# Designed miniproteins, single chains, continued (4): the designs that were tried, part 82

Each design is a single chain, and the fold is of that chain. pLDDT is the mean over its residues in the fold that is shown.

## One batch from the design tools (miniprotein)

Design m14837
Fold by ESMFold2-Fast:
Structure m14837 (fold): chain A 65 residues (1-65)
Amino acid sequence: GGGAAGAASGAEMAKGAKTEEGRKAALQAYINGARGLDARPDLLKAGELMGEEGRKAAEQGAEAS
């Protein structure tokens, strides 16, 4: 449950990431979601690295996961 939604959110955040650090964190969420793991902690961490706009996107992705 939720792995596919977490992977999709991580992939979208990676596409929107303006920094390499934020992109790597978002890709980690994608990888964990694709593996069937809970991607929510990685999505939230990516949001922290991407700033306020990224935090809102991460929260929405975590809710969907």
Scores: mean pLDDT 73

Design m14838
Fold by ESMFold2-Fast:
Structure m14838 (fold): chain A 69 residues (1-69)
Amino acid sequence: SSLVDQAKKLLEKGKEAFEKGNLDEALDYYSEAETLATQAVQQDPDNQEAKQVLQQSRQGTQQVMQAKQ
């Protein structure tokens, strides 16, 4: 779906920002990816790709929060 594709692009941008040490930028991208992936899961609860992106976005947010300590 278009929501899943958008969430995947945001997830990749979040990973790139995190690798560069741009923690606030990474957090913004991961948060937006989580929002879109959540909407995709709500539209189709059986969408495994959307669930995977949602999980990875949440993991990314947790990694950023740990790095900001």
Scores: mean pLDDT 88

Design m14839
Fold by ESMFold2-Fast:
Structure m14839 (fold): chain A 49 residues (1-49)
Amino acid sequence: MDNILNSKNKEEAEKQLKKALAQVRSYFREPVRTEEEKKVREAYEEYLK
């Protein structure tokens, strides 16, 4: 918990990317394919809920 400011700024940028990735994953019906996609999808799924 040392980069609170970085977390906020980075989270904003990542949200934009996660949103785009989530849309692509939804299209294929396969949201998890690689470990990176899995992390992004899971975090985004929880964020939306």
Scores: mean pLDDT 61

Design m14840
Fold by ESMFold2-Fast:
Structure m14840 (fold): chain A 68 residues (1-68)
Amino acid sequence: LAEVFRSLLYAMLYKSGSDDDTPIRDALEKSGFSKEEIEELLKRLSETYGIKVEESDTIGQIVEKLAA
């Protein structure tokens, strides 16, 4: 389940033209999510994987945290 969700997340974020250095919040905004939706999504991600998502985290940093 974790690996499938991670692959789907990567596909979604990179399809919006974002890269590993893009802040994850900026990448989600480019994908059409509101600020409130982004915070809810990141909270669910944090709870699901037991990671802490900081407000400055990039896609690459989230990828690294999910790989641990």
Scores: mean pLDDT 73

Design m14841
Fold by ESMFold2-Fast:
Structure m14841 (fold): chain A 91 residues (1-91)
Amino acid sequence: MEEARELAERALELANEGDRLSQEAIELGAKKKGLEGGTTSGVGMIAAGVGLLLLSKGHDEEALEVARRGLEVAEEGLRLGKEALKEGKKL
């Protein structure tokens, strides 16, 4: 089930980037938006991990659904992290 693995790995990539940008935003003083982006990215990372776990147990369809949701959340986390960093740079 390569699609589930690819989506979960992509979600982890985006979630890690979103968390990194969110942390930088917090350090610049955009604490509220940075915490929101970091939290959302963390949820995306957890969902990606659950997707990989389900895939490892042979639950391919469930893994695909969770990986798709994880990617969606990770993309939102990255968007929030980018917005937080943009606001932090204005401070």
Scores: mean pLDDT 87

Design m14842
Fold by ESMFold2-Fast:
Parts: structure tokens; sequence; C-alpha cells
Structure m14842 (fold): chain A 68 residues (1-68)
């Protein structure tokens, strides 16, 4: 599942977070949205610009994209 894919990536890092680049790849493939659309939504969830988001934030982006 999408959740399992995101959780697997976060587990690999051991900190419960994934990079914006990793999330972009997973969400683009899973939702069928354009890479640019996915990147815009992910950047909105990373206001500090550290390039890292939580599993729950990545899943929230997936829900938002799937609803459209």
Amino acid sequence: SLREAIEREAERRGDGKISIAEAEEILTRATGASRAEVARELMARDPDGDGRISVEEALAVAERLAAR
C-alpha cells in the first residue's frame, strides 16, 4: 500500500521522516499527479525548507491529491 511504501522509506532512515525527493517519487507514482503538483503540495508541508517531512504529512498530501 501507499502507507507501507512511505513507512518503509522512513524506517530506512530511522527517524520517522522522509526527504521531499523520496516523497515526490512515491506520491507521483502512487497518485498519478504530475511531479510539479506533488512538489508544490510537499513544499507547503515543509515551511522550514529542511527538505524533510513526516510520514503523516506525506500521507496527508497523498489524500489531498487523490481527492482531486
Scores: mean pLDDT 75

Design m14843
Fold by ESMFold2-Fast:
Structure m14843 (fold): chain A 65 residues (1-65)
Amino acid sequence: AFEKAKEALKKVLDELVKKGELTKEEGEEIFKELTRRLREVDPDTALSEEDARDGIEALLEERKK
């Protein structure tokens, strides 16, 4: 479950990097932060691509501060 959640996050982030909406370094930083948050909540947490996108958007909103 957790590993599949990380794959969903990586897939969405890779697409954003390919579109030029994120740098490769920004994508890696966001991946690390979201992976850390998922690990703290529940190791059995399952994420869809929609859940992954929502999490990425929430983190980007926090970073706009």
Scores: mean pLDDT 71

Design m14844
Fold by ESMFold2-Fast:
Structure m14844 (fold): chain A 80 residues (1-80)
Amino acid sequence: MSGGATTGAAASGDAAAAGRAGDYKGAFESNLVAAQRAEEGGDKEGAKYNRLGAQAGRAGDYKGAVKYNELGAQASAKAA
C-alpha cells in the first residue's frame, strides 16, 4: 500500500523538525528509519543523505546531521 519513498520523506521531515527542536536523539532514530524506508522504496539519494545524517549524529556532528536530514527530506519528497 505505502511506498518506502513516501514514508521516508515523512520520517526525514520529522528528523529535521526534531533536530531543530534540539531533540537530536529523536532526529537520529528518524534518520535511520527514513534511510531504511528510502532504500526499500528505491530512493538511493534519500537513503544516502539519511544515512549520512545518522552517522554525523552518532559522531556528535549535530549541525551536519541536520543538514543531511534536510537534504534527505528533499530527495525523498522528490522521489515520492
Scores: mean pLDDT 67

Design m14845
Fold by ESMFold2-Fast:
Structure m14845 (fold): chain A 119 residues (1-119)
Amino acid sequence: MSDLTKLAQFVNSLSKEEFNEFVVELAEIVYDTSLTDEERIEKFAELFSKKLGEPVNRGAVEAFLVAVNARYYDLFGLDKEKADVIRDVLAGAPVERIRERGLLSDETLKKLEEIRKKA
């Protein structure tokens, strides 16, 4: 199994509640303007390593981010609805647009707004 497919399987396995928590943790990294691009990739690798309970390499994380941004979800088996939310977060889409996806709670959406205000 490719590392990219492993990351997709992890995201797919998350319950709605766990996915909401993951999106908040992802957004804290995405919108941290103090981080360089290299430091941001390292923080994503740390996040995935923590969640999977095993080391995740930078190359797998970079491939995941590129594939999500390019909308290559089916190539590595990532759930389309979850992928669309992750892509919107990575792109800085309006919170109203993310709400329309129907996957995030109002509490999570409020946390996203607060994270963006701190950036």
Scores: mean pLDDT 83

Design m14846
Fold by ESMFold2-Fast:
Structure m14846 (fold): chain A 75 residues (1-75)
Amino acid sequence: SLDELLARAREALAAARRDPAAAPEASQVVGELFGKVFHPEIGAWAAAEILALAREDHERGVAAGENLIAASEKE
């Protein structure tokens, strides 16, 4: 369900905030959530962008994922 994916995405992002090695899993879970809410192509794009940003700046990558989830909950 979307609620289960949302909970899993938040948990994965919290893990990534503590451990950079968890960033790939967090990016995939956020991408899966966005693929369900919008479109699979948008989910794939979001996952790639979060991962790329996290590789450049770990804290910014995690924050971007958290901000995307917050924006998706606005409705």
Scores: mean pLDDT 78

Design m14847
Fold by ESMFold2-Fast:
Structure m14847 (fold): chain A 96 residues (1-96)
Amino acid sequence: MSEKELEEEVLVAMARIWLSVLKLIEKPTSEDLRTAVRLAEKFVEKAEKIENEEFKKELVEATIETAKLVLKKAKELGDKELAEEAEKVIERAEKV
């Protein structure tokens, strides 16, 4: 494994761990969800630069799932701006 492949694998692991943590929070606050969307946006940017197609796919899938969870929770909280940000992350990730 090259250092670059290890870095890409770590990014996938981080995205999956973060998604798992977010799923465990029974009542996420708007602040928790904004942190999740901000990280998802960064993961999309990183996914565009990933050379390994398998890791790229896994990172995109984890990011879309995170953004969809944020969208659902943002709508439950009535946070329209956060819901719009989550929708933009989903749209961008689907184009990767």
Scores: mean pLDDT 82

Design m14848
Fold by ESMFold2-Fast:
Parts: sequence; structure tokens; C-alpha cells
Structure m14848 (fold): chain A 67 residues (1-67)
Amino acid sequence: MIDEAALNDALVLIMVAVGDIAERKGDYDSAIEAYKKALEFAESNPLVSPETIEYIKKRLEEVEKKK
């Protein structure tokens, strides 16, 4: 059961990593899309930690500021 919560957090972080790669390459539109999808998934899943959700929100805020 804790493994399921950890797996959901890991899946969300993988989606964030896709956004991070896009951001690093200067593709801010793709990065924003990836972070938004990660956030929507995280917010729809009660097993995802609040800390993970806040992390995604900060990454999205940072990339939106760079556009």
C-alpha cells in the first residue's frame, strides 16, 4: 500500500522529469504542458504527497516566468 503511494509519486516525478528536459532545451511550451499534466494527475490522486504537488507547482511557476 505504501509502495502504491510511492509508485504514484514516482510516476508524477517522471512526468516532471520530462518537463525538466524540455525546459533545459528551451522548449518552455512543452515543459509547461508536461508540468501541467503532472500537476493534474497529482491533484486527482489522493495518494500523491502534498510535498510532491508543491514541488510541481514551483517548477510550473518557474517555467511560466521564463516564457
Scores: mean pLDDT 77

Design m14849
Fold by ESMFold2-Fast:
Structure m14849 (fold): chain A 102 residues (1-102)
Amino acid sequence: DREKEIEEAYKKMKDYLINVAGLPEELAEKVAEIIRDRLRGTPPEEVARRALELAKSAEVIDRVPPAYLALKEALKDPRYRELAEEAARLLEESAKALAARA
């Protein structure tokens, strides 16, 4: 039943990212996958790394800010606040690097 709860959280997160955060469906799905992996016990540092890789490959969005804001919101758990801030920072640095290359 834990997998069912994680799957329900994944679906709810994806819906939130599309309808509340306004992300494109493809990007929302990838962000929700990262959060799902976090719920399965992926270390927060690995979540941040995956978020950064997603930011580098997100060509459909001209910037990463929607994705990093959604990730920051999803990681509002007090236990992970520091790591959510680090993940947001890494996404911002990725966006700046992409802008510098463009």
Scores: mean pLDDT 59

Design m14850
Fold by ESMFold2-Fast:
Structure m14850 (fold): chain A 105 residues (1-105)
Amino acid sequence: MAPRPKSLKEHIRRRLDAAIDKTNLTPEQKEKLRKAGDEAIDELFERFEKSKAPEVNLLLLAFQFEVAMIEAIEAVNKGEITVDEAIERLKQALEDIKRQLDLLD
C-alpha cells in the first residue's frame, strides 16, 4: 500500500513543526520558518498532483525535500546560516525537486 498523499503531506508538516520546536530561535524567527516551510510543502504537493511520475518517485522526492528542510532548520539553530538563508535553501530544494519531476514527466 502506498502512503496516501494527504498523510505524507501531514507527516512532512509535523516534521517541520518538530524541527522548529527543537530550536532556540525567537518566536518571530520560528513563525517565518514555519510559514516558508508550509508554503514550500503546499507548492511541492500541488506539483505532485500534476505529475505523471510513479508514486515511489514522488515518495523519494518528498523524503529528499524533508531532509533538506530539516538540515536547513538545524543550520539556523547552530548559527551557521540566517533564517533568510534557510528560506532560500528551502526554495532551492523545491526548485531542484520540480526540475527532477520535469525529467520524470
Scores: mean pLDDT 82

Design m14851
Fold by ESMFold2-Fast:
Structure m14851 (fold): chain A 74 residues (1-74)
Amino acid sequence: SEVFELISDALAEIARNAITAAVKSTILKKKKEKGEVTEEEIKEMEKEIEELQARADAAVAEEEALLAEVKAKK
């Protein structure tokens, strides 16, 4: 039960961060197409997207560790 809850929470976190990164990436693309962003704004948005992707990757690693524990205890 506890391990299932931890895995579910990790998946929800991955989904939240991945979806947010995708939305921000789409917004940045549209703003670039319109010429509505400065080079500095592009850099800032790209950094936010990278940070969200890194957080999602970290959550995936946590999920892999939890799944390995479940397999070892079965």
Scores: mean pLDDT 77

Design m14852
Fold by ESMFold2-Fast:
Structure m14852 (fold): chain A 85 residues (1-85)
Amino acid sequence: SAKEKVEEAMEKFLEAHNNGLDESVVEAVRKILEALAKGPKSFEEILSLFKDEGIKDEQIKALIDQLVKLGILEKLADGTYRLTT
């Protein structure tokens, strides 16, 4: 299910960060993963999830790049991102 995929991806992300993370970062990652569990999305579509939330586009890009590095997300040939699990 979408919920199970999000929780598996969240566990993998949190395991990579032994020193803990700010709750705001955890919530931002969860929001990205929940959106992608519904299907692939472009960077622009992911940015739209954080409209007026005070998080910078550069921070969202850094989180997406980290999730790709961890193998949680995959960037497709069309430029969209998807969950790998």
Scores: mean pLDDT 80

Design m14853
Fold by ESMFold2-Fast:
Structure m14853 (fold): chain A 74 residues (1-74)
Amino acid sequence: SELIEKAIKLFIEASKEKNEKLMKATLEGAVELLLSAGLSIEEIRAKFESIKDKLTEEVVKKAEEILEELEKFS
């Protein structure tokens, strides 16, 4: 899926972003693309884990926070 590929690129780009607010916005956009592609939160977590070695610890932590918030309010 083109949406999934775009979301993966956004996770990697977020790891290069030094501004925390822009990093979070990029991660939220990536998660929204994966949801729009029909992925569950668990499937999104699996995709994220598959690229974890390409991500910074800060991006990993922020993505986990975003997914936890989605699970709380879904």
Scores: mean pLDDT 81

Design m14854
Fold by ESMFold2-Fast:
Structure m14854 (fold): chain A 90 residues (1-90)
Amino acid sequence: DLIERAVERVRAGDYEGAIELVRRLAERNPSHEEAMRLADLVGDVIEAQGKPSFAASFTTGVRLLVIGLELEGESAVPAVLAVGDAIRRA
C-alpha cells in the first residue's frame, strides 16, 4: 500500500522517499478515500515532528487532489506534484 509506505517513510524522517510515493499515488489517480487517508496520516506525523508548515503544504496538496477527482481527476495532480517539489526544496 503506497499510503502505508509513505507514512512509514515520513515516520522514519525520509521525506524524499515519502514524496516519491505520493507522486506514484497521484499518477494512479487515487480514490477520494485514499487521498484523504494519505493527507490525514502523513500530515499528523509531520506536524508531530514539529514541521507544521510542511504538514499544511502537504495536506493542501492532497485536498486539491481530492477536489480534482470530482473534476475528472487530472486538475489536481499537477498541484500535488508541485507541492511535493516545494516540500523537497524545504
Scores: mean pLDDT 62

Design m14855
Fold by ESMFold2-Fast:
Structure m14855 (fold): chain A 110 residues (1-110)
Amino acid sequence: SEKRKKAEQFAEDMRRNAEGLYETALLAGEKSPEGERIRELGREALELVERAVESIDDPALTEELIERAVEKGREVARIAGKVDPTLGAAIAILIAGIRFSGDLLLKYVK
């Protein structure tokens, strides 16, 4: 169906933003004494988005997982921004992308 196709497209967009967040977290981690924490939070955010994509037939769970991923991402942006404001801003944009794609996804899985 068209609804399913749109949901899958937004799920893929959300995944790509999460992958970009994790890659940016790895770069920020190289510049920070909190590098291990940044990398771990970035990994957790990516894993939560992957679980949200796998759970698209359960909108309530998907929404919860997206919110948890956004929370992890915001902490990554805060820590990364202290060492490199440009990387912190890039992560914030990627978090907005996760939320935007997630909101659209949820509209099409209902």
Scores: mean pLDDT 88

Design m14856
Fold by ESMFold2-Fast:
Structure m14856 (fold): chain A 85 residues (1-85)
Amino acid sequence: MEELIKKLKELLEKLKKAETKDEIFDIALEALRLALKHAPKELIPELIGLILNLIGAKRDKLSKEELKEFAIELLNRVIELLESV
């Protein structure tokens, strides 16, 4: 679990430095895939919901700034869920 949380925090820092919508989306999606692969099975439905929320944000054509704030909030939520175990 500690290694997963560490990698997610590294992706969060990378996300904060992202300059394009595509980079923001790709980093956030990578973080969610990593969480889904290694998370306890009990958290899988919540993680799938967060993935769908991220896809929805991209579909809705948010600005770069709005997508970045959304992705940062979402990744922080993932980290909090994993730290609560």
Scores: mean pLDDT 81

Design m14857
Fold by ESMFold2-Fast:
Structure m14857 (fold): chain A 80 residues (1-80)
Amino acid sequence: RAPLTDEEIDESARVLAEEISTMSDEERDALLGVLRRSFRAYGVPQELIDALEQAVRNRDTEAIYRTFREILTLMVEALS
């Protein structure tokens, strides 16, 4: 079985979206740099990485949640 369940992926995406929406601009830029490198290493499509970056810059919690959930699902599938 995948290391994360659908429920765990959903909860993780929601928690991450809420945390990111409360971060300072400096904290978000630092996190985006780390996430871009990690997601590219795991073969996440550039369009999803770009969508996440835009959602984070726009402080759109719903878009961050949606995009993170998609990315985490792909990463779990790639690691399983």
Scores: mean pLDDT 78

Design m14858
Fold by ESMFold2-Fast:
Structure m14858 (fold): chain A 88 residues (1-88)
Amino acid sequence: KEEALKELERARERILADPRVPEALKRMVAESLEVAKEKVEEGDFEGALKTLENLREGVKALELPEEALRIVTEELERAIKAIEKAKE
């Protein structure tokens, strides 16, 4: 649980601080990460994973520069992995 919350916060901080990520995408990511954080705090790890998987698919569907896509997807993968480990 604690590690999952830390990775969600790191993903948020890194994505929001990176000038290569478009501002509209930063807002979408911040909103979804907040929902995932709330679900992890409630112990709803399945709901948190679905939230991040939906965000990842939504991001991939956008015509983003490769660099922006890489940054966001790498941070989301770290958060997803931490939540999966917390669920076990």
Scores: mean pLDDT 80

Design m14859
Fold by ESMFold2-Fast:
Structure m14859 (fold): chain A 80 residues (1-80)
Amino acid sequence: SIVEKIEKEIENIEAYIELVEETIDELTPLQRNVFTLALGGSAYTLEQILKSHPDLPEELKERIKEAIERAERLIEKLKE
């Protein structure tokens, strides 16, 4: 179903956020820039999912909102 596909997309983005958080202190300046762009793209994708699927279960909407906030916080850390 479309909901199952969206849930998998959320899981993939959440896994990527965890990877960046775990490795942040090990990243080169180039890697920091690449991850900043990737996290920005992920946040944009999640925002579009929320706008396109207002009928999603509330729990999935909250996960998306949390993932967007986490991605934005990581982008700020990557700028340090």
Scores: mean pLDDT 87

Design m14860
Fold by ESMFold2-Fast:
Structure m14860 (fold): chain A 101 residues (1-101)
Amino acid sequence: MVPNIAVRLASDTVPSGGTVDVVVTNMGDEDARVTVRIELLDQQGNVLLSKEEDLEIPAGGSKTVPVPVNVPPGDYTLRVVVRDADGRVLVESDHPLKVVP
């Protein structure tokens, strides 16, 4: 079966110096070992922050990746790429993120 991974942000708004939680859900019927790469991009496409984490997500379960947001207030894009153990891209998604004072 094709891996069924979903990605969402717990909030689309975060205070500067706060933390945004990236929620990775395994909607499949098998446990998944994945690598999650998260990049925070400014409106010019510059990568300001990058985080990579290996996760073991049980079938039907979720894991949370906390991302500290030590950037000035503004509008950003949080890019999430989830890969399997063989390096195959399962999910690539861009999420708007508003950073407030």
Scores: mean pLDDT 84

Design m14861
Fold by ESMFold2-Fast:
Structure m14861 (fold): chain A 79 residues (1-79)
Amino acid sequence: SMERQLELNRQKVLAEATGGVSIISVSVAGLAPDGDIEEVLKKGLEKIEELGKEYPEVRETAEREKERVEEVGRELLER
């Protein structure tokens, strides 16, 4: 139950961090089920960066969400 709760919280944090940008939110949420928090965050950040490179119109939004995910992830890892 503890492991399941941590995974759900991790998925929630990633989804909240990417909120407001549907395409990035879906991509990050898709990565959430597997790995530890650090690995999931790394994959999420890589995906956000990839989306920003592929879609110039969301580049600034991707950079903002990347910073937000890093900040929230840092908080989560310190708990």
Scores: mean pLDDT 57

Design m14862
Fold by ESMFold2-Fast:
Structure m14862 (fold): chain A 70 residues (1-70)
Amino acid sequence: SPLDKAAEHLAKATGISVERAKKALENTIKEKGVDYAISAVEEGARLYEKMGEKEQAEHFRKAAEYLKTL
């Protein structure tokens, strides 16, 4: 599913497990909505880009794109 793909990319971006990433996304979507989750993940991409962590920033961007398909 798009949520599973988003969780896989978020896990690669952050170093947490896919299970923890998926639970974090599900909880954020439930409590604050999909648009908030997308914005938070896109903010992660911007932060990692500023730190020069281009590979991690790209994984945040991929996660956001999958969330947009929900």
Scores: mean pLDDT 90

Design m14863
Fold by ESMFold2-Fast:
Structure m14863 (fold): chain A 91 residues (1-91)
Amino acid sequence: IYNNLGRIHFYKGHLLEALKNYKKAVELDPSYALALVSLASTAIMLAGVGRVDEAKEAIELVEKHLNHLSDENKKIVTANIGFAKELISKI
């Protein structure tokens, strides 16, 4: 349910609330691939709006749980957090 709440906030542009709900989803089930993928996308958006500390927090949580992902999802997630890191490096 936290992943669904996070997605609603994400689509509404409520990035901090999206982060909060996705973090709870990952904390409850670190193997929940959808939550990790969503968290990586949220990191990009947070970085894009200059929320550096929150973007870094999302990146670190995703990196901690990469081993729970399939090779396909791991590639997507790694690319997304790499892009978020690139955006942060320019702030």
Scores: mean pLDDT 78

Design m14864
Fold by ESMFold2-Fast:
Structure m14864 (fold): chain A 75 residues (1-75)
Amino acid sequence: HHHMEELERRRQSLEQQRQNQAFADALKKNVDEAYKKGDAERVRGLAQLARNSPALKDVGDYAEKKAEELEKEKK
């Protein structure tokens, strides 16, 4: 079963997973808030920030779509 090393690796993985999930959730909330306020610049900035991290690709794609929707709404 688990060695102490394996337990430490599992703990580190859980910590990283929690941090990544919390960050992704926070980004999604910020995107939704900016979208509701019509702040296209903010949404684009969040999409670019997320795009720089492979772990946040889903959030980046989501933000990019929201930015495009805001662009069309403004026109």
Scores: mean pLDDT 74

Design m14865
Fold by ESMFold2-Fast:
Structure m14865 (fold): chain A 91 residues (1-91)
Amino acid sequence: MLEELREAALNGEEKTFVLPMEEEEAEKYAEEVAGVSPETLRERLKEEGQVVELSSETVLSKDGKPMVVSLYVARTNGRYYVVGQAVVAPK
């Protein structure tokens, strides 16, 4: 997922992934990717519709376009989602 987003960004392509995950999977992923503890993730996502940013980086496409690659964990209706995006950076 993250590597695919980086590849899209390098090609100047916008891309979004939304993956449903079980709570344990989301907690493990957040810790491995961003060092966010399970306790911290759970506390920040107690309220529905909240998101926790795991990573955000800016890369230049081959055409010199600044692209932002971001990973988030979201919780909606008690269900966890990992959201990955590659989008054109605002000026």
Scores: mean pLDDT 79

Design m14866
Fold by ESMFold2-Fast:
Structure m14866 (fold): chain A 83 residues (1-83)
Amino acid sequence: MVETEAMEDAEQATRDAIAAALLSGKLEAVARVTAKDEQEAEEKIERAKRVGQEAGAEVETKREGNEIIITVRLPEEKVEAIK
């Protein structure tokens, strides 16, 4: 619980969700990260959206208490590249 709780968790969670969506073939994946403060939540949401945009994925974020729910969706065109 203490050692590596940084904003990079949101970036890695988003990248992992994108990879999971590709590997599972479902084109959708959901990841969750926790934020201690509103500042952390804002940073993590921004990081997640950046990773999604760079990967060409649709990223939707929602806050549920201390958790941020990241939903990743990949376009069908992306799947053809991963055949």
Scores: mean pLDDT 72

Design m14867
Fold by ESMFold2-Fast:
Structure m14867 (fold): chain A 60 residues (1-60)
Amino acid sequence: SAREIIRRVAKGRRRMTQGEAVQALVELGIPQEEAVQAILSLGKREYTIGEVLELYRELK
């Protein structure tokens, strides 16, 4: 579930890579191609949990 990904990243005390942010969006219900395009368009190297959740709300 989406909560499981967020919990794992939070427990790891680390930022997500672009690939991990894409995977988190996909598990939240965003189609893979849409998630990839959104993350690539932002051009950021790393993402926080909050940034991924904000992006999810914008895409849904």
Scores: mean pLDDT 75

Design m14868
Fold by ESMFold2-Fast:
Structure m14868 (fold): chain A 68 residues (1-68)
Amino acid sequence: SRAEQLRLLGQASEYLHLALQYYDEGNLEKAKEYLDKAEGLLSQLPPDDPAAQAMRDILNKMKKKLEE
């Protein structure tokens, strides 16, 4: 349902915030763990959902920063 999709987006957003917090603290291992958790939640959402697409773009940007 759309309500479940919005809940997944909310949880993914929370995990992205936690990833950023751990990154700022220098804990790159925890930052990566929370990015992976966010990615797992977003993978359950429709690929053409605009809100999910925007969240995936943010996640991919953060992942690239951690790998470079």
Scores: mean pLDDT 82

Design m14869
Fold by ESMFold2-Fast:
Structure m14869 (fold): chain A 96 residues (1-96)
Amino acid sequence: SLEEVIEEAIKELDEMIPYMKTLSDEERYEAARQFTRLAFQKLKMNGLDSEENIKKLKEALIKRIKENLDEKDAEIAIKAIEEETKKQLEELKKKK
């Protein structure tokens, strides 16, 4: 289910958050992009990659980042999540 994919992604993100706090801005951006890409790949593998579900997963990841990183560090990770989400939505449009 979508809820199970989101729960798994949040659990994996929680494992990464302590390391993200120690990373440079560039490393944090790249880590967030890579993590978000992998989360969307899992969503696609489960046949759940609708525009609505992609946005719901994005919102859940951003919420968790905001809960665990300070505002400045969160902004970098959120920007990476938003940019990867945009890429996934553009690829989805090309297939329709």
Scores: mean pLDDT 84

Design m14870
Fold by ESMFold2-Fast:
Structure m14870 (fold): chain A 104 residues (1-104)
Amino acid sequence: SDEKIRELEEKVREMSRLLHEFVKAVEAGDFAKAKELLAELIKKVRELGEFTNIPQEVLDKIIKELEELGELLMNSTDLLKRVGLVISMVGLLTELLLLAKKQI
């Protein structure tokens, strides 16, 4: 369990870094980089789900919602809406991590 907890910690740090870089790319108007970072974040979410045996249906729903929130953030020019979308993305990733922890 200690080895799995350490790997979960590493995946959490990487996902947090990718989300932060994604938000910064959106703020900078670098939508090409933002799309690459969102795709990498989704790949890490998928890898985490497979590593922790999260049910495929649940994982697919989380990935779809994350993709939709990321696209909305890239298309939004309103600061308050952007903040709300980032909070929603953080909430979704938090739910994923709580599900992952229950499987370990």
Scores: mean pLDDT 86

Design m14871
Fold by ESMFold2-Fast:
Structure m14871 (fold): chain A 93 residues (1-93)
Amino acid sequence: MSPEEIAEEIKKRAKEALLSKGVSEEGAEAIAEKAGEIAREELERGLSPEETAEAVKKAVFDYLTNVAKVDKKVAEELAEEVGKIVREKIEEA
């Protein structure tokens, strides 16, 4: 799959996972879009699945704590879940 196709799969799965954890539809969409965008950029740069997942995890955590003002523990849990999805989708591609 292309980096763009992998990013779209990441967005879809991340949104589904976030919604299942009680995140709002708007919040889940925003986080999933951010995760897909960063994953695409890092994959285009030739980063490993592990490095790409870590970059996405950091960006999602930063967004949740600094923009969305989510509790740090909840932000860490959500960022880790999204990072796991990113890694799994890249490894499946």
Scores: mean pLDDT 81

